# Designs tried in a protein design run: designed miniproteins, single chains. Part 91

Each design is a single chain, and the fold is of that chain. pLDDT is the mean over its residues in the fold that is shown.

## One batch from the design tools (miniprotein)

Design m3172
Fold by ESMFold2-Fast:
Structure m3172 (fold): chain A 57 residues (1-57)
Amino acid sequence: MHSDKQKKSLQDMSDALGKGDKDGLMKAALEYGKEMGWSDEQSQKLAQSLWDHMQAQ
């Protein structure tokens, strides 16, 4: 079950992707990763993967 902070970060990531805001996506992914107990490297890899998948479509 996601916390309210995790839900907000997921929503912020989705919004940033829809707007084409890479900086916003990166910030939201770092916040989400902190709530999940991930390293900054893991959070950045998630953001990059999501960005690359959006660009490939």
Scores: mean pLDDT 78

Design m3173
Fold by ESMFold2-Fast:
Structure m3173 (fold): chain A 101 residues (1-101)
Amino acid sequence: DPEEVLKKIRELVEKMEPVAVELGELLKDSDHPNQKQLSELGLSLPSLDDEDRLNALSIIVTLVEIIKKEKVELTPEEQKLIDELLKLSKELDALIEEAKK
């Protein structure tokens, strides 16, 4: 059911948004370029429409994966939010693939 899949995608995006905003707040004073970009994009999420929000979240997930690989010291709070976003991103990827069927 395409409508049910789209509803689940919207619900998951709504769940991801507050996590990305919280991570953005924690990283706002970072001097690392990828962390700064993630912060700026994350903090912009509440002002975006549904399509722009989904696109921004995909970029945020990419930045999160890059930041995790950079081996820069992360606080336990930052690491928890990163792991939560990566988990939710895997669920989102599965729903998007289901929507393509």
Scores: mean pLDDT 82

Design m3174
Fold by ESMFold2-Fast:
Parts: sequence; structure tokens; C-alpha cells
Structure m3174 (fold): chain A 59 residues (1-59)
Amino acid sequence: SELAEKALAAARASSGPAGAAASAQELVDHGLMSREGLDAAKAAENGAQGAAAVEAGLV
């Protein structure tokens, strides 16, 4: 869902990953995002953060 993806990106830009997670949960609670969609987005976010840490030489 492109709308949910944009909402997560906006929340991450303004509040960081924790803000994005909180906003995504609220979207699920209001029926604007599926639970599976939220879980997939969280998995993708964790994967992206892991890749960024490797590139930065932190692991």
C-alpha cells in the first residue's frame, strides 16, 4: 500500500524509526493498514538498518 509506505517514510523522517513504528500501529488500529503489511514494513526497516550499519563499518 503506497499510502502506508508514504506515511511510514514521513513518520521516520520527522520522529525516527520509533515514531514510524508508533504511527504505523495507529494506522493498523484505524484500519488503514493491514497487520501483515505492518509486519512486513517493520522487517524491511530492520533489514535496511542492518545493511546501513554494515556499510558504516559498525559490524
Scores: mean pLDDT 59

Design m3175
Fold by ESMFold2-Fast:
Structure m3175 (fold): chain A 70 residues (1-70)
Amino acid sequence: MLEEVKKEAIEFAREEAKKHPYDLKLVAEEVTRYVDELSDRYGLSEVQRRQLKLIAIEEAAKKILELKKK
């Protein structure tokens, strides 16, 4: 997978988590939508799309856990 695509997905996931730190479901839905758009734009395979979703959602969840320190 191209490093730039992975970086874009991770950055989006982290920023989305920062916007909605108490709504993991909304963050996961928005991240999934963005990854699908990126995958279509860069012509990623189904396997690459699935891997990118997993990576991005995992990064969003990690960010939410960091922000949950209240």
Scores: mean pLDDT 79

Design m3176
Fold by ESMFold2-Fast:
Structure m3176 (fold): chain A 69 residues (1-69)
Amino acid sequence: SEKFREAVRLARKTAIEAAKQGLSPEEAADLGVEKAKEHFDLTPEELERVREIARKVAEFEYLIYQAEK
């Protein structure tokens, strides 16, 4: 679904920005899902998939920042 791909892109971008501001991966993922829900009509199943993807990218961002310190 094109809609799902755009929602994932938006959630990923939002989660990365939040993680860079010092939010936890969980908090970053929650913001990503909220942003996607504002712009796209997603099913609960699609929202959970978006949350999982957003959390994974936020965790990777956190690991990179830890390794650089």
Scores: mean pLDDT 83

Design m3177
Fold by ESMFold2-Fast:
Structure m3177 (fold): chain A 80 residues (1-80)
Amino acid sequence: PTMPADVKEEGRILGIENKEAYDQAVRQAALIEQNGLTPELYAELVALATKMLAPLPADEAQRMIAQLTALLDREAARAA
């Protein structure tokens, strides 16, 4: 049974790529906090994160998206 090992390795690679994309989005959110967050950028970042996290299980993707939106909501509240 080599299939389980191949599936696990594929999941590991996807996890690394997904984490990199997520970390990049978080860094962009932090930079935007210093320059001011527009509604357009907010919507674009959330849409991008949703697409990047689509390969993950729905519950895991939802948690990561919730974390990103919480950061963006904090910036929006600070600006108001």
Scores: mean pLDDT 63

Design m3178
Fold by ESMFold2-Fast:
Structure m3178 (fold): chain A 77 residues (1-77)
Amino acid sequence: SDFEVEVLLALAEIYLALANKDMERGDYENAIKSYEKAIELLQEALAIASGPTRAEVERHLAEVQKKLDEAKKKLEE
């Protein structure tokens, strides 16, 4: 299901971009929500992805998780 992986990755990128904009604005609550949605979509992609694509999804998940942790720390400050 290459098409399903592509759709999930595209949606995750949209949420990631939205979350990054929210971080720039200091809107950490909305950034967290958007990062969490991106992670959910990437986890769904990971469940059906294989080979090099799976490795790419794993790298994206690690990156988004770090950004989520940063947003949470900012909200707790």
Scores: mean pLDDT 87

Design m3179
Fold by ESMFold2-Fast:
Structure m3179 (fold): chain A 69 residues (1-69)
Amino acid sequence: SAAAEAARAAREEARERGGNEDAEKSGQMAYDMAKQGDAAGAASGAHEVVRLVPEGEAARRALEENLKA
């Protein structure tokens, strides 16, 4: 789904730009929850990635897509 793909991109961006283990864990959680159809959980994880990686566009997109799902 678009929501799951957006969450996957946010996880990848956190790994490449943030270098932050908490952002990577939150991105992974967002992706796993999105795959299970838990849009609210995925949005929560994506929100944490936005907080930890503020320059990231992928995390903001993941939050937006999962709030709409």
Scores: mean pLDDT 74

Design m3180
Fold by ESMFold2-Fast:
Structure m3180 (fold): chain A 76 residues (1-76)
Amino acid sequence: MEEEIREKARATLEEDVAVYQAEHDAPPLSEEERAALEEIMDRYVDAYLAGDREGVLEAGLRFKEALDAAAARAKA
């Protein structure tokens, strides 16, 4: 179950990144940027599995901030 949830989360991450790139005409994310997003997603899944609603919300916000930061860095 946990592995299945993590696989779905990673598939969702790939979809979200693809949508983000298409909508913002953003350059491809670096390996470092992708690794950071994957770490945030893992924390999101950990919080979800633990029933930690605050952790889920915080991880979601961090994920959004990381995408926004990557876009800002690409424009610098």
Scores: mean pLDDT 73

Design m3181
Fold by ESMFold2-Fast:
Structure m3181 (fold): chain A 70 residues (1-70)
Amino acid sequence: SHLEDFVKYNLSLGLSEDQMVAVVVAAEGIRLAGRGLDNPDVPVEELVAEARKRTAEDVARLREIVASMK
């Protein structure tokens, strides 16, 4: 899967699990900020919280992939 390839590539660059999680959450946060979510005046903390909520399943799967790679 593309997520497995993402994990393998970023581990080869020396990124930690938590750094990869931060990249996934940040990418979603940037996407939400670019759309304005429901209101362009939404505080950054609310955008970060929504990004974490929306990426929760992908983050869980990313952590499972890292754990499965020995």
Scores: mean pLDDT 77

Design m3182
Fold by ESMFold2-Fast:
Order: C-alpha cells, then sequence, then structure tokens
Structure m3182 (fold): chain A 72 residues (1-72)
C-alpha cells in the first residue's frame, strides 16, 4: 500500500513528465503540479492547510524540480 506521501510524489512526477512532453514551461508545470497536489490530498482526506499536507507538498515539489533539472 502506498503512503499518502508516496502517492502524491508519484502523481506529481507523472504530471510533470506529461506536461514537459507537451511543451509546457517549468513555471506552468510547477503551478499545475501544485494544483494536482491539492486534488490528491483532498481525495485522500488530508486537509490541504495541515502541517502534514505542507510536508508532503514540499517533498513532492522538490522531487518535481529535481526531475525538471534532469530533463532540461
Amino acid sequence: MMTPEQLVVEVSLFTARTLYSRGFSREQILEAVDRVIDGVLTQLGIDVNSPEAKEIREKALREVERLLDELE
């Protein structure tokens, strides 16, 4: 079973790869990923304003930025 953190990170990375392949800019990708994180957290029943959500978001965005650096 995936943890909430693992699921949010994997969905964020998938979203970033998909948008990058479609020619979206880094700024557009990061904005879209941030919105996707809100959606996934909500579906998991995690309050998007909680400390847990903040930690998961920071981890997911860090991994996305690392991915985009590798792809550029």
Scores: mean pLDDT 85

Design m3183
Fold by ESMFold2-Fast:
Structure m3183 (fold): chain A 84 residues (1-84)
Amino acid sequence: MPAVEKAREALEKGDLEKAIQYLREAAKHITDPKVREYVEQLIELAEQYLKNNDFEKAKMYLKRAIELLEDPSLYTGELSPLPP
């Protein structure tokens, strides 16, 4: 999907705000509600870390969202658990 590719490019360029925008657009096309909710939670966490200037954690959560958008079958619960 073009939005996922644009998100990867934005992430590689360090433009985390654009990466978040492209990932939110891509997440709207996820048909499984549980996978979509999890991806949206990863994006929300990334945005929170970005606001706190924690770019490494923001980038980590955005990479996880991209992985799930490219292969939703990776949602096995073995991915790093969301913080409580």
Scores: mean pLDDT 76

Design m3184
Fold by ESMFold2-Fast:
Structure m3184 (fold): chain A 135 residues (1-135)
Amino acid sequence: SEREEIEKELNDFKKVLEQVVPELIEELAKELGISKEDALWLLLLGIELERGKRLIEQGADPEEVEKRMEIVLEITLKKLKSEKAQYLAKALYYRLRGEKELPEEIAEKVSDEELETILRIKKKAIEKLLEIFGL
């Protein structure tokens, strides 16, 4: 199924992130007080959402990209073990879609400082991936 193909792609990309940015995964886990596994899935989600945004800017169908991003979020939520990481994933999804305000139920569970930490580390991870693989 489409979901199974996406999950395989995400598991393959997870392995790339573990090899390329292990220090950033460690930093994110420490700063958020979550497991390295949860930090890895949050970082992966952030990169995938940024990729989706760039694809739309390059002329991809926004409805098809949005559908894929919803599936990516659903897969990520099932992989995350802590409730804190699950709320951070939901918050990250809304913020990276360009929504400046979070639903109240999510905003009560996450801080702007935690989201800024994820966005900062995501930016460093993307810069390192671009350096290694090119634009």
Scores: mean pLDDT 87

Design m3185
Fold by ESMFold2-Fast:
Formats: sequence, C-alpha cells, structure tokens
Structure m3185 (fold): chain A 62 residues (1-62)
Amino acid sequence: SVVENIEKVNSILEKLTEEEREKAVKDVGEYLASKKLTDPEDIAKGALEYFEKNGQKYLEKS
C-alpha cells in the first residue's frame, strides 16, 4: 500500500510545474512533520490525503 500511495502522489506531482512541485513537496513535508508521523505507511497515506484535500490549489493556474 505504501508503494501505491507514493505512486499516486508522484502522478499528481508530475502534473505540476517545477515551481509548484517544489512548493507542494515543502508544504506536504511541513504538514506531515506537524502530525509527528513516524510509520512509513501513515506518512504515505497522509501525503495522499493532503494532496486529495489541497492538490487543487496547485493546479489552479493550469
């Protein structure tokens, strides 16, 4: 499941410009750090959930 969630996150990131991708990676990293997640499965799931809720804002200018 970790691999599948990572693949889904990567597919979203591939649709972004380089600048949007850098911002998205930073934002999701800060979000995951704030949740104090240590389990790789929880981290991957949390990243996917972040992009499901917030991914639209990165695509807003497309």
Scores: mean pLDDT 73

Design m3186
Fold by ESMFold2-Fast:
Structure m3186 (fold): chain A 70 residues (1-70)
Amino acid sequence: MTVRNIVLRHPDPEEAKRALEEAAKKLGLEVSIRTSGDTVGGTLYGATDEQTEKVIELLRERGVEARLPG
């Protein structure tokens, strides 16, 4: 199964988690979310590159800074 990692930053990590969960749900993707301090990490399962880009776009629209690691 293809796995895509994403890194999020937001003043409120709980809002970042909710935004990621909602974006993944809208695209029918499974996601694992972990928080470390002010950083939220997500793993998208079975996502295409296009779906991952859409998740990042949806997060940025909500004021959540999102990017691929590396």
Scores: mean pLDDT 80

Design m3187
Fold by ESMFold2-Fast:
Structure m3187 (fold): chain A 92 residues (1-92)
Amino acid sequence: SSLDEYILSKIQQIQTLLSQAKQALQNGDYQTALKLAQQALQLVQDLENFVLDAGRQNIPISLPWSPQQIQQLLQSLKDEAQALLAEAQQKL
């Protein structure tokens, strides 16, 4: 469905931003790392809210993950974004 495609696209975008933030940290580009980590964190929070809202509206999400697994994945991405954000802030 278009909703499943949207969620998958957003997860992939978040993973890409986190990967880019890690590269920026490795390169000493702490300002870029901070910006990318902030963008990743915002997208995770937006996606968490979107998934919760879809659940409230009884809109079916047919992903290869259970609702619990989706929540765990988003929490893991959020934790990683927060850790990268903290490291970038500390290095500035």
Scores: mean pLDDT 84

Design m3188
Fold by ESMFold2-Fast:
Structure m3188 (fold): chain A 129 residues (1-129)
Amino acid sequence: APRVFILQELSDGDPPSIQAILDELTEEVRRAIEAAGGEVHAVVRARSPEEAAEAVAKYAPDVDAVVFVGGGSTTLETVRAVAEAAKQHGVPLIVMGAGTALSKDTLLSLGADFVASSAEEVAAAVAAL
């Protein structure tokens, strides 16, 4: 079964209601991957581009892909840091795009290998590994 780690963005400036929505979206993505026969190795929250890149470096050797879950506060810097770290470890980056203010074309240009519009599309991309 394809093994993934889920990297959730956590912005300290976001209100608790937005953090709860991101937590719910991350749990929905996790359940969809597992229902499709994938394995979630870890779920990690990162508060900065540096923390996100460090998490990718730590978990990438043990997984077939990185799944990134971002919110409306997701920055170009965070996506670029995650994409570069995933590339350095030879693992594809799957982005849950529906949660972000960034367009699919922008996410792909920053180094995402796949941009999903739903938890089910994330699960389908993982199952295709």
Scores: mean pLDDT 83

Design m3189
Fold by ESMFold2-Fast:
Structure m3189 (fold): chain A 89 residues (1-89)
Amino acid sequence: MVELKVSIEVSADGKTVYVTVESSKDVPALISVYVQMPGEKPVLLGEGVARTGETVKFKLPAGWGTFTVIAVVEADGTRVEKSILVTPA
């Protein structure tokens, strides 16, 4: 199986999330990004595909309070989940 590392960054205005994938092999990785409000179920924001060192960009919903961004990355039988908490600016 490949080894995956996932980085999540949010823009300073809180409007964009960036997901970067690093892989031990140059294989396509499927990225699924979810947003979750406290006490609610995660909602799919979007999907993308990245190879090692590539970044996929997603627009975040406007007017939300505190929420969690969850990135799920799958490649070559490996699944990694990473989450970050986003607070209002």
Scores: mean pLDDT 80

Design m3190
Fold by ESMFold2-Fast:
Structure m3190 (fold): chain A 73 residues (1-73)
Amino acid sequence: MIEEALRRALMRVGQTVSDLVLAGASKEEVLKKGEETAEEFARELEKEGVPKEDAERIKDKAIETARSIVDSL
């Protein structure tokens, strides 16, 4: 389900971003790792049969979330 996949993506990217921020990583490093995590998850979704367009949209939303967290710091 797209909603469940989005929830999982946001949780995974959000956790990665939060852990790096708490560890004192730079904004650039946090964003890069957030983007990498979102990309990996999107590829997993495509392998599980999620349409490419939906996987890309989930990736974009997860990256937007990572950017919002970084920009709020």
Scores: mean pLDDT 80

Design m3191
Fold by ESMFold2-Fast:
Structure m3191 (fold): chain A 85 residues (1-85)
Amino acid sequence: SSMREEILAQARRKAQEIADYLKGTIDFASAVQRSGTRVEVVIVVEIDGKLQQITITLERRDGEMVIESVEAESEEAAKLMEELL
C-alpha cells in the first residue's frame, strides 16, 4: 500500500513537470504492472485550438521515474514530446 502510494506520488510529480513544460493538463490513469513500478499517464494539450492526448508510460528505475514510452494522438503532439525524449 505505502510503496504503491510512493510510486504513484513520484509518477504524479514527473507527470506534472511534463504537463507544465507542455502547458497541458493531466488526466491521470494508473496501470500498475507486476513489478508495481510502471504508471501510465495521459496529458491533454491544446494545439491549434484542438485538445490532443499524449499517453506516457513512466517506469521507476534506480529510484527515478523515467519515460519508457510515448503514444501521441497526432503528429503535432508527437513532435512536442521529441524534446523530452
Scores: mean pLDDT 71

Design m3192
Fold by ESMFold2-Fast:
Parts: structure tokens; sequence; C-alpha cells
Structure m3192 (fold): chain A 86 residues (1-86)
């Protein structure tokens, strides 16, 4: 699970930086790692999706930069939640 969580952190960093290409590359890497650790990947995806959906009203009111920072923070929170379950 360590490589999956590390890739998730790199994705959060890319999102915060507004680096769309880096974010897409990390997403593809996460998809490949999900084949090796499907349960950990599923938990991470569900946690991230749940937090982003709950924050949607705040994201819609935020500036583009604030949206990136908030999204990155939510991904990091999801990673820590999944880490505690593994």
Amino acid sequence: AEELLETGRKLAEAVEAGDVKAAEEQMEKLAELAKKEPEAARKLNEAVSSKLLAAKPELEKASEEEQRKLAAELVREAIEAVRKEL
C-alpha cells in the first residue's frame, strides 16, 4: 500500500500546483497500482470521492487556486484515513 499512498500524495501535490499533466500521470500510475492492491485503491478512491462531493458547494464558491488547494487537502485527508485502515 505504501507506493499507492505515495502516488496519492504526489497527485495531491500536482493538483495543488495546478500541474494538470503531472496530475494525469499520477492518476494513470494509481490505476496501474490499483490492479496490484484493489482493496486499498478502492478505499482511497471512495474516501477521495466522498470528501470532494461533500466539499462541492465550497469548491463552486472558491477561486481556481483555492479549489486546487482545497482539493489537495481533501486528498491528503483521504490518504491518512485509508492509512489508518491498512
Scores: mean pLDDT 79

Design m3193
Fold by ESMFold2-Fast:
Structure m3193 (fold): chain A 80 residues (1-80)
Amino acid sequence: SVDPRDLTDEQVETLLKLTRELIEELEKRGVKLPEPLPESVETDAQRARLLLLGGIAALELALLEGRDGVEEVDRLVSKL
């Protein structure tokens, strides 16, 4: 399992970029996430929120496309 507290600044930037791309695709399809992305990611809590939002976005997109949500979350994490 990925511990959000162990994410490097580079991994945080990569995750933020990938999550923004997922959110943009979801918004084009009429799906809104429950929480907005944090404006900055400096604390462990903000890193945890970003990872959770990225996972939620990947799961929601997988659901829309009839794909395996666990596989899509794993793909997101593997890009870090």
Scores: mean pLDDT 81

Design m3194
Fold by ESMFold2-Fast:
Structure m3194 (fold): chain A 119 residues (1-119)
Amino acid sequence: AVGESAPVTVSTAANGAQASATASAEVYAEEGQTITVTVTLTASGSGSAQVTVSAALSSGAAMASQEATVADGETATLTLRQKWTGPAGMVTVRTAVLVTNLSSGPVTVTVKVTVRAES
């Protein structure tokens, strides 16, 4: 099963400015399936940004955070994985993104989240 979020845009000024966004997606999962969260990050603007991604399942289980640095025109993909130990049903995945600007000018990061539940 596959769920997707609408793309979310995070804009930052310069010199270590930070901004955050949250994207939610739902997927049907069965007990023992692996929930895979794929986060695609595309940067545009004056230079590089550091992006920290974390996710939590509706069960309260937190997925290990991942980080990437993306420069203007670059795309990075981060993958978070967690086994579903709850009963079969709809699982909401809440993905939090923190963007830290590493450049002297503005940087915008576009975030797309895809969630899969697979055996």
Scores: mean pLDDT 83

Design m3195
Fold by ESMFold2-Fast:
Structure m3195 (fold): chain A 83 residues (1-83)
Amino acid sequence: SSMRKRREELDRQIKKIQEEGSKLINDAVSRGYSKEELQKLIDEINKKLGNVLPYPETIDEAVAVIIQAVDIEIKRLKEEAES
């Protein structure tokens, strides 16, 4: 059915976003980011999301911002799927 196919595609997209977010969090925690790397990462994510994320100053703040980015992207996907 078309509804099942749409749900399966949405679930795949959500999983991909979660996996990408987990990779970024693991990189932040395991190796850390320089100030310059962190700025570039957040600028890239903000360009994709429409400049809604704050700039983090610490690794803990970077993890929180990445989680926020994942939540926003998933919410937008679900809202678009309901349209």
Scores: mean pLDDT 81

Design m3196
Fold by ESMFold2-Fast:
Structure m3196 (fold): chain A 71 residues (1-71)
Amino acid sequence: MTADQHRRLRDYLLSNVPGVGDDVWTQIGQQMGPDFGRGSSNSTIARRIGRILRSMGIRVSVSTLSRILNG
């Protein structure tokens, strides 16, 4: 994803989603890898992040994540 998408997503999750702090964001980054889904569609990235968040008991819709990534 782009630097702007990365910043928007991080800012949204840390400010608007209960239970998401720097530790959760670090885990998302680790599971997505250094390229953070480079070459994947925004929809694919949103589904992967949504799955990671659900594995940590955090609920965010894939539609919301896709909307943030699209701007």
Scores: mean pLDDT 77

Design m3197
Fold by ESMFold2-Fast:
Structure m3197 (fold): chain A 87 residues (1-87)
Amino acid sequence: SSAKKEAEEKLKEAEEALKKGDVEKATEYAIEAVRILVEAGDYEEARRMVKRFKEAANEAVRAGVISAREAMDAIIKVGETLQKLLK
């Protein structure tokens, strides 16, 4: 679907921002990806986007680009956004 493709592009932007250490922009892009999929009714894909963002953020921590605290806070924010959108 067009929504899935748009969400994939937003997640790629989030992953690129994480590689640059821009946690704020990465979090914003990940939230946009989740919103697009929830609005399209693709809840399973939205959950997969949260998981993929978590994996990318943890990889950025292992690479020494961001701190564990920054990654944890970003992951929580994206996950909480999904939970709020499902209500």
Scores: mean pLDDT 89

Design m3198
Fold by ESMFold2-Fast:
Structure m3198 (fold): chain A 55 residues (1-55)
Amino acid sequence: GLSAEEAAAAERGAAAIRAVGGSEAQVKDMIDATREGGIEAGEAAGVRAVIAAQS
């Protein structure tokens, strides 16, 4: 599971991905990255998802 701080960061990332029309699969990948590598890994995955959704 995620810590409270990781969960809050993942919630913000999910909102950002959804706001730009990203998929639920991209949201899941960001949450999985946060779980495996912490907040920095999740944020990197979130940025990639946002860029991909805007392309």
Scores: mean pLDDT 83

Design m3199
Fold by ESMFold2-Fast:
Structure m3199 (fold): chain A 82 residues (1-82)
Amino acid sequence: GSELEKLKLEFGILEGLYLLSIGIGKLTKDNEFKKKMLEKILEKYKELLKKIKEIDSEEAKELAEKVEKEIKKIEEEIKKLE
């Protein structure tokens, strides 16, 4: 329904912010700034995942799996910056 559509939009926005973070990191070589951006994005993905898990539907489960993959990817990127 409408709520799941909103969560899908939030997911798309966070994907865009992740790509922007990677791009800024490449241009500036500022690993501290990149890490801070990725940590904030990670927090927002975790909040999004919690909301998705409140919806008992197959579409919500598929979205949750995508969000969990993005969380793991961002956690790995943050570890590389330490």
Scores: mean pLDDT 85

Design m3200
Fold by ESMFold2-Fast:
Structure m3200 (fold): chain A 73 residues (1-73)
Amino acid sequence: TDETARAALELLREHARADGLVTVEDLRRAAQASKDGGVAALLGELADWLEEQGIAEATLEEIRELMRQMGAL
């Protein structure tokens, strides 16, 4: 849902590096730290997709676009 995607993005913003980049490891760590199963599942799916594409890190804007492509936004 839009709410789940927004919650995931807010969590990632808190854990993003100063340059706004988020690594696959950051996504997996955020998923493990999440108390919301939907947020954790979405973050895990994003991490899996980035690994499958050989992408080590992405901007928050790129992650938001991925969420839109997946129908989460």
Scores: mean pLDDT 78

Design m3201
Fold by ESMFold2-Fast:
Parts: sequence; structure tokens; C-alpha cells
Structure m3201 (fold): chain A 80 residues (1-80)
Amino acid sequence: EKIKELEKNFKMSERGKILYELHRIWEEIQKFRRGELTFEQLKEALDKAIEAYKKMPDPNREKVIKELEEFRKLLEKYLA
């Protein structure tokens, strides 16, 4: 119960939103590695995460977005 309340408060903060989206990206990558997602579905998940980051008031937002976009390009380069 205390853990769920802490997670709620953490997810409502700027830092919490960033970590939540990073966790979601990590889960999608793991699903792809297990063959549970297609490459197209993984790219769509990354695109949705990038759009979510663009709406966050984090001063490092642009740097994180750039790193996610570069990761997406690397996936296309090595899995095509």
C-alpha cells in the first residue's frame, strides 16, 4: 500500500513521468527481444514515447528525445 502511494506521487512529478516512459520503452524492447513484437510495433512504441517526452517540461527533454530518435535509427540500420 505505501509502495503504491509512493509510485503515484512519483509518477505525478516531472521525474516520475520521465522514468515511467523509460520503463515503458524498456518493456517494449524486452518484448521485441522475445519475438513478441514486430519491428514495426517497436518503432510505433518508440514514436509514441518520443511524443510523450515532447510534452514534458524537463529541461533535458530535447536531449532525451534525440537519444531515442538515434536509437530508433540504429534499430532500422541493424535489423533491416
Scores: mean pLDDT 65

Design m3202
Fold by ESMFold2-Fast:
Structure m3202 (fold): chain A 80 residues (1-80)
Amino acid sequence: MLSQEEIVERLVKLFLSEEVDTEEMQEIAEELKKLSEEEQEKIKEEVKERIKNDPSLSEEEKERLILGLDHFMDTVKELQ
């Protein structure tokens, strides 16, 4: 199983990528499904901090990516 730190790094790369990698998205979703709701929330908050602290992103891009992350994480919870 992937560590929480590895999942955070992979999610950040996925959401910062201009190309949608559906295979990577599904692999991360399967790893997230194996975690508790509390662990998923911790990962979500860590990814949000990484996005908020990225100086290459505009405030509008940060907000869009955070909304996308929230939607993705909610979908993963529903599939448990």
Scores: mean pLDDT 78

Design m3203
Fold by ESMFold2-Fast:
Structure m3203 (fold): chain A 61 residues (1-61)
Amino acid sequence: ETPQQLFLAGKKELAVKQLESAIEDAKRDLEEAQKEDDFFREVGARLALIGDQEDLKLYSA
């Protein structure tokens, strides 16, 4: 289940925990993409990070 689906189901704490985990995974993916100079992967990882961080702010409010 996605964090959004968990939040809509009323499981806010689980949604937040999944977003925190996804943010950590995206940070690792970004670091690997930067190391390999993979612009496409780097852009994708940055967008995922931004989206997950914004969702975390929304769900934590």
Scores: mean pLDDT 79

Design m3204
Fold by ESMFold2-Fast:
Structure m3204 (fold): chain A 84 residues (1-84)
Amino acid sequence: MEVLPQHVVAAAKYMRDNGKKTLSKEEMAQALMEYLGLSEEEANEVADEILRRAGKEKSVSLRELARVGGLSQSTLSRLAALPL
């Protein structure tokens, strides 16, 4: 599964809006469904791929999301503050 910049922005926005420092697979899938309208199956596949690329099993931080998305942390943080 391909991870697009929009996927990591949606996850970062969910993190920001819910005051989270890290996101679990389930929380990333929820963010992708809520902000991008992905199906549960597609959202879970993207969340799994983000964890795999981050080298993580359970959760990811903003830094890891930025790295996976090919963005700087400052860019990801700014994009997460904007409407999707």
Scores: mean pLDDT 84

Design m3205
Fold by ESMFold2-Fast:
Structure m3205 (fold): chain A 85 residues (1-85)
Amino acid sequence: SSELEEKLKKVLEALKEAAEKGDLVTARNAIREIEELAKSASKEQLEFALKELEEAKRIAVKNGDEEMAKEIERLIKKIKELLEK
């Protein structure tokens, strides 16, 4: 769905901005939305989300934000599990 893809892109952008700012509250909200969208996402959309989440995690690691990196890693693992089905 084009609408799902647009929503997914916006939420992934919001998560990357939250990671840059260290805004854990906004990041957690974005993670919950991505998790819900992922349930209905295609394999291609999940692979796109995974690349964007790996970048968000890289940002958090560079900033020394261990809690942010850990929460993003949990979502990465969940999406990888969805791709294995």
Scores: mean pLDDT 87

Design m3206
Fold by ESMFold2-Fast:
Structure m3206 (fold): chain A 59 residues (1-59)
Amino acid sequence: AVLSSKDYNNLSQALKSQDSVVFLGAIYATPSLNIDQRNSLLNAKNLQEAKTILESFRP
């Protein structure tokens, strides 16, 4: 499943901050994430892996 452009852009901007706390906050502030999408992003080992995962949800 793909994200809306709004949610994808919000999460992408949070990743560009290079701040894991900012990115975690963005995940919790994105209620449109399904369980699999949220768990994949939360279980990412680092921001680089999170970026790769997020790109798979690109609209």
Scores: mean pLDDT 82

